Designed miniproteins, single chains, continued (5). Designs and how they scored, part 108

Each design is a single chain, and the fold is of that chain. pLDDT is the mean over its residues in the fold that is shown.

## One batch from the design tools (miniprotein)

Design m19991
Fold by ESMFold2-Fast:
Structure m19991 (fold): chain A 72 residues (1-72)
Amino acid sequence: SMELAQDLLKRGKALHDLGRYDEAIAAYQQALKLDPNLAEAYLNLGETLKAIGRDEEAEQYFKKAKELDPEL
């Protein structure tokens, strides 16, 4: 559901802020399974991947976020 996707997005952000990057990534991926057009989840997934040095993967997710929402 959209509500569950938004809750998972919020959880991912909280986990990122705690430095729990692998759990944040899992939460964002679960959000995207429920809502594959959730641009903010792609953006936040990219930021988390960049935080752990997965820069090339991060770039692909930033591109996807920008394609879905050019104002992000």
Scores: mean pLDDT 89

Design m19992
Fold by ESMFold2-Fast:
Structure m19992 (fold): chain A 84 residues (1-84)
Amino acid sequence: SPALDEAEILETLANIYLAMAKIAYERGDFETAKEYLEKAVELAKQAMELGDEDGARRILTQVAELAKEMGFEDLAKEIEKALE
């Protein structure tokens, strides 16, 4: 369906933001890295609304792992709670 195709696009965009977050963090742009992780979370929420629960869960799991690695403990805790 068109909604599921949209969800696939949202997951692809979220993966791009996750890659951008890693690059920003490696460059010392910690605020920008966090913003990109938060954008990926928003895309995961949109994917969930379109019925792509598995895609949303994959995105959120990656955000939680990266947030922990980057020291964004509040964000990591929030996302981990959403995954319970």
Scores: mean pLDDT 87

Design m19993
Fold by ESMFold2-Fast:
Structure m19993 (fold): chain A 55 residues (1-55)
Amino acid sequence: LHPSLNVFDKDKDGYLSVGELQTAISMADMDGDGEVSFPEFLTFVSALIKIVNSS
């Protein structure tokens, strides 16, 4: 597996989609309304990618 594209695409397309996004939004920014700022969204994505890449 290539940690660059595969991890990035998986988080974007796969498991970091509806469920993961809604959980993050509900916990941090909006209590599940479904809207989050671009920087906040990128932060969550980057955090997940970093964890996976750290493996």
Scores: mean pLDDT 54

Design m19994
Fold by ESMFold2-Fast:
Structure m19994 (fold): chain A 55 residues (1-55)
Amino acid sequence: SELERRVEALRRELERRKAHILADPSMTPEEKELAIRALEEEEARLVEQLRREAE
């Protein structure tokens, strides 16, 4: 379905962003953890929004 494709595309994009954060040598482990947590919260919010819009 269209919704499933959009959710999968969003998850793949955020997984790439997480990998980029983990590979960043200028960030401390604490900064990386905070940034990844923020991305995970944003992902959950966007997925919820997409599901509500698909109803």
Scores: mean pLDDT 82

Design m19995
Fold by ESMFold2-Fast:
Structure m19995 (fold): chain A 79 residues (1-79)
Amino acid sequence: MEDGKRAIELAKQGKGKEAGRYALRAAQEALDNKDVEAAKEALRGGLEAVKAAEDLEGVLSGIAGALAGIGALFDLGVK
């Protein structure tokens, strides 16, 4: 849960690569805990990471986090 919020904060600071990594972790934790709100925060964190990214690694990290968030929401039955 904290990782999703951390991803959003890192993205606001322009740290897209780190934000994407935290979003990916948040999505994995959301699946383990069956936490829909944490999965939504993971998706948001990944999207914000893409927006903040200054390089390709940051963009790819953000995309991975966003896709993991979408996957978590799908697995938790949110459509």
Scores: mean pLDDT 77

Design m19996
Fold by ESMFold2-Fast:
Structure m19996 (fold): chain A 67 residues (1-67)
Amino acid sequence: ATSVSGEAYVAAAKAAIDAGDEESAKAILEHGAKVGVLGEKELLEVAEYAESKGRKDVAEYARELAK
């Protein structure tokens, strides 16, 4: 189940993707994964979203963190 903290990180990463701020998106994903609020499911959700927006670098980074 997605935690409230995980949802906030997913929302922040998606907002950074929408703004074209790939560095902020990657930083949000890395921090969220490190502190355990972004699990595999949340990271893959952001990866799919990034790919749908043409942000393949962010999508690949999120998939790498999901391992």
Scores: mean pLDDT 81

Design m19997
Fold by ESMFold2-Fast:
Formats: sequence, structure tokens, C-alpha cells
Structure m19997 (fold): chain A 82 residues (1-82)
Amino acid sequence: LEEAKKLIDEARRLLYQGRYEEAKKLAEQAIKAAEPVKDTKEGQLLIADAYFILSEAYEKLGDYEKAEEYRKKALELLEKVK
């Protein structure tokens, strides 16, 4: 799952740099890259990371409804991997 991890790391870096639209795009790509392993614990953790990045990016862009939606998705996914 190297591709999904790289996309998450780069999305997180872009988020830190204030490049919110680009961070959002890479986080969405990471979710797609993790799709073949979405039923594994590792895949679910990567998808949860991507959802947290999407949540923060949407919040920074002023879309608070989508920010809360993705935050909820991330937390629900993390609960399933306990």
C-alpha cells in the first residue's frame, strides 16, 4: 500500500503549507488507492487519515458541513479497527 501512504504523506504536507485544494485532491486519490485493501485494518487506518485531511482542508476552505462529515467518517472508521 505504498501509493496510498505516499499520497497521505504528501496531502498532509500540502495541508501544512496551506495548499488546501491540492491536499484535498491527494487525500481523495489516497482513498481510491486504498480501495483494494479497504477491508483490512491497514487500509482502514489509511482511509481514516485521508478523511481527517479532507475534514481539515474543508474546514480551512470554509465548508464546515463537509468538514464535520469527513471527521465523522474518520472517527467511525477508527472505531471499527479497534
Scores: mean pLDDT 83

Design m19998
Fold by ESMFold2-Fast:
Structure m19998 (fold): chain A 90 residues (1-90)
Amino acid sequence: SLAEKARELARKLLAGEISGAQAAKALGVGSLVQPDGTLTKEGAITILQALGLSKEEAEEIVNKYASSDLLTKEQLAKILEAAARKLEEK
């Protein structure tokens, strides 16, 4: 499922097994990664919408965990875990 995929990517990000760029590529949005491998808030919102969340749900989750326009791997992992939980509630 998409929820399982999101959780697997979150686990791999936290473990340092993959980069944010690799996670974005696995979700079909590799072009949204910055040249240094960081992911933007807008990129994360697009990823969550691709996973099946509404724009409003995606913005709520991303804004809860993001402190700036650029996301750390830890912030992206938290966002993907929250998205997986939201998808399982549907």
Scores: mean pLDDT 76

Design m19999
Fold by ESMFold2-Fast:
Structure m19999 (fold): chain A 75 residues (1-75)
Amino acid sequence: GAADTAAAARAARAAAEASTDPRGKQSALGMYNAGEAGAGGAAVAAGAWEARKLSTDPEAKRLAGQAYRAGAAGA
């Protein structure tokens, strides 16, 4: 639902801020923008998965994992 998508967008923003990898940051910011634009949970989940793969920071990976689960719940 919309609440799950919003939660995924916030988690993606947090993952972007925590990430030390520029590609991980960019992917997570793309996720946040997609969530803000009202993209469906599946799209948010897909972006979160990519952000998690690109991140080198354990905290950023954890937050991207939370975004993935929230996006999947909204799908």
Scores: mean pLDDT 67

Design m20000
Fold by ESMFold2-Fast:
Structure m20000 (fold): chain A 69 residues (1-69)
Amino acid sequence: MSAEQREKAEEIAEEAERRAVRAVIDGDYLGAARILRETAKEVEKLGFPELAERLRRSAEALEQLARQL
């Protein structure tokens, strides 16, 4: 895997995390979780399953929070 592909995957993940934070501020925890899960699929397809797993764990935490609201 190239360093450029890794950098691109990290940038995609970072942008998704920023969007998820915005959704959380708006009270949309399920929307935030969806953003992270969709991005996890994208980075996994790019060959970074470890990064995808990190994003899925964050999405799971947000889903748990939403279920308590």
Scores: mean pLDDT 83

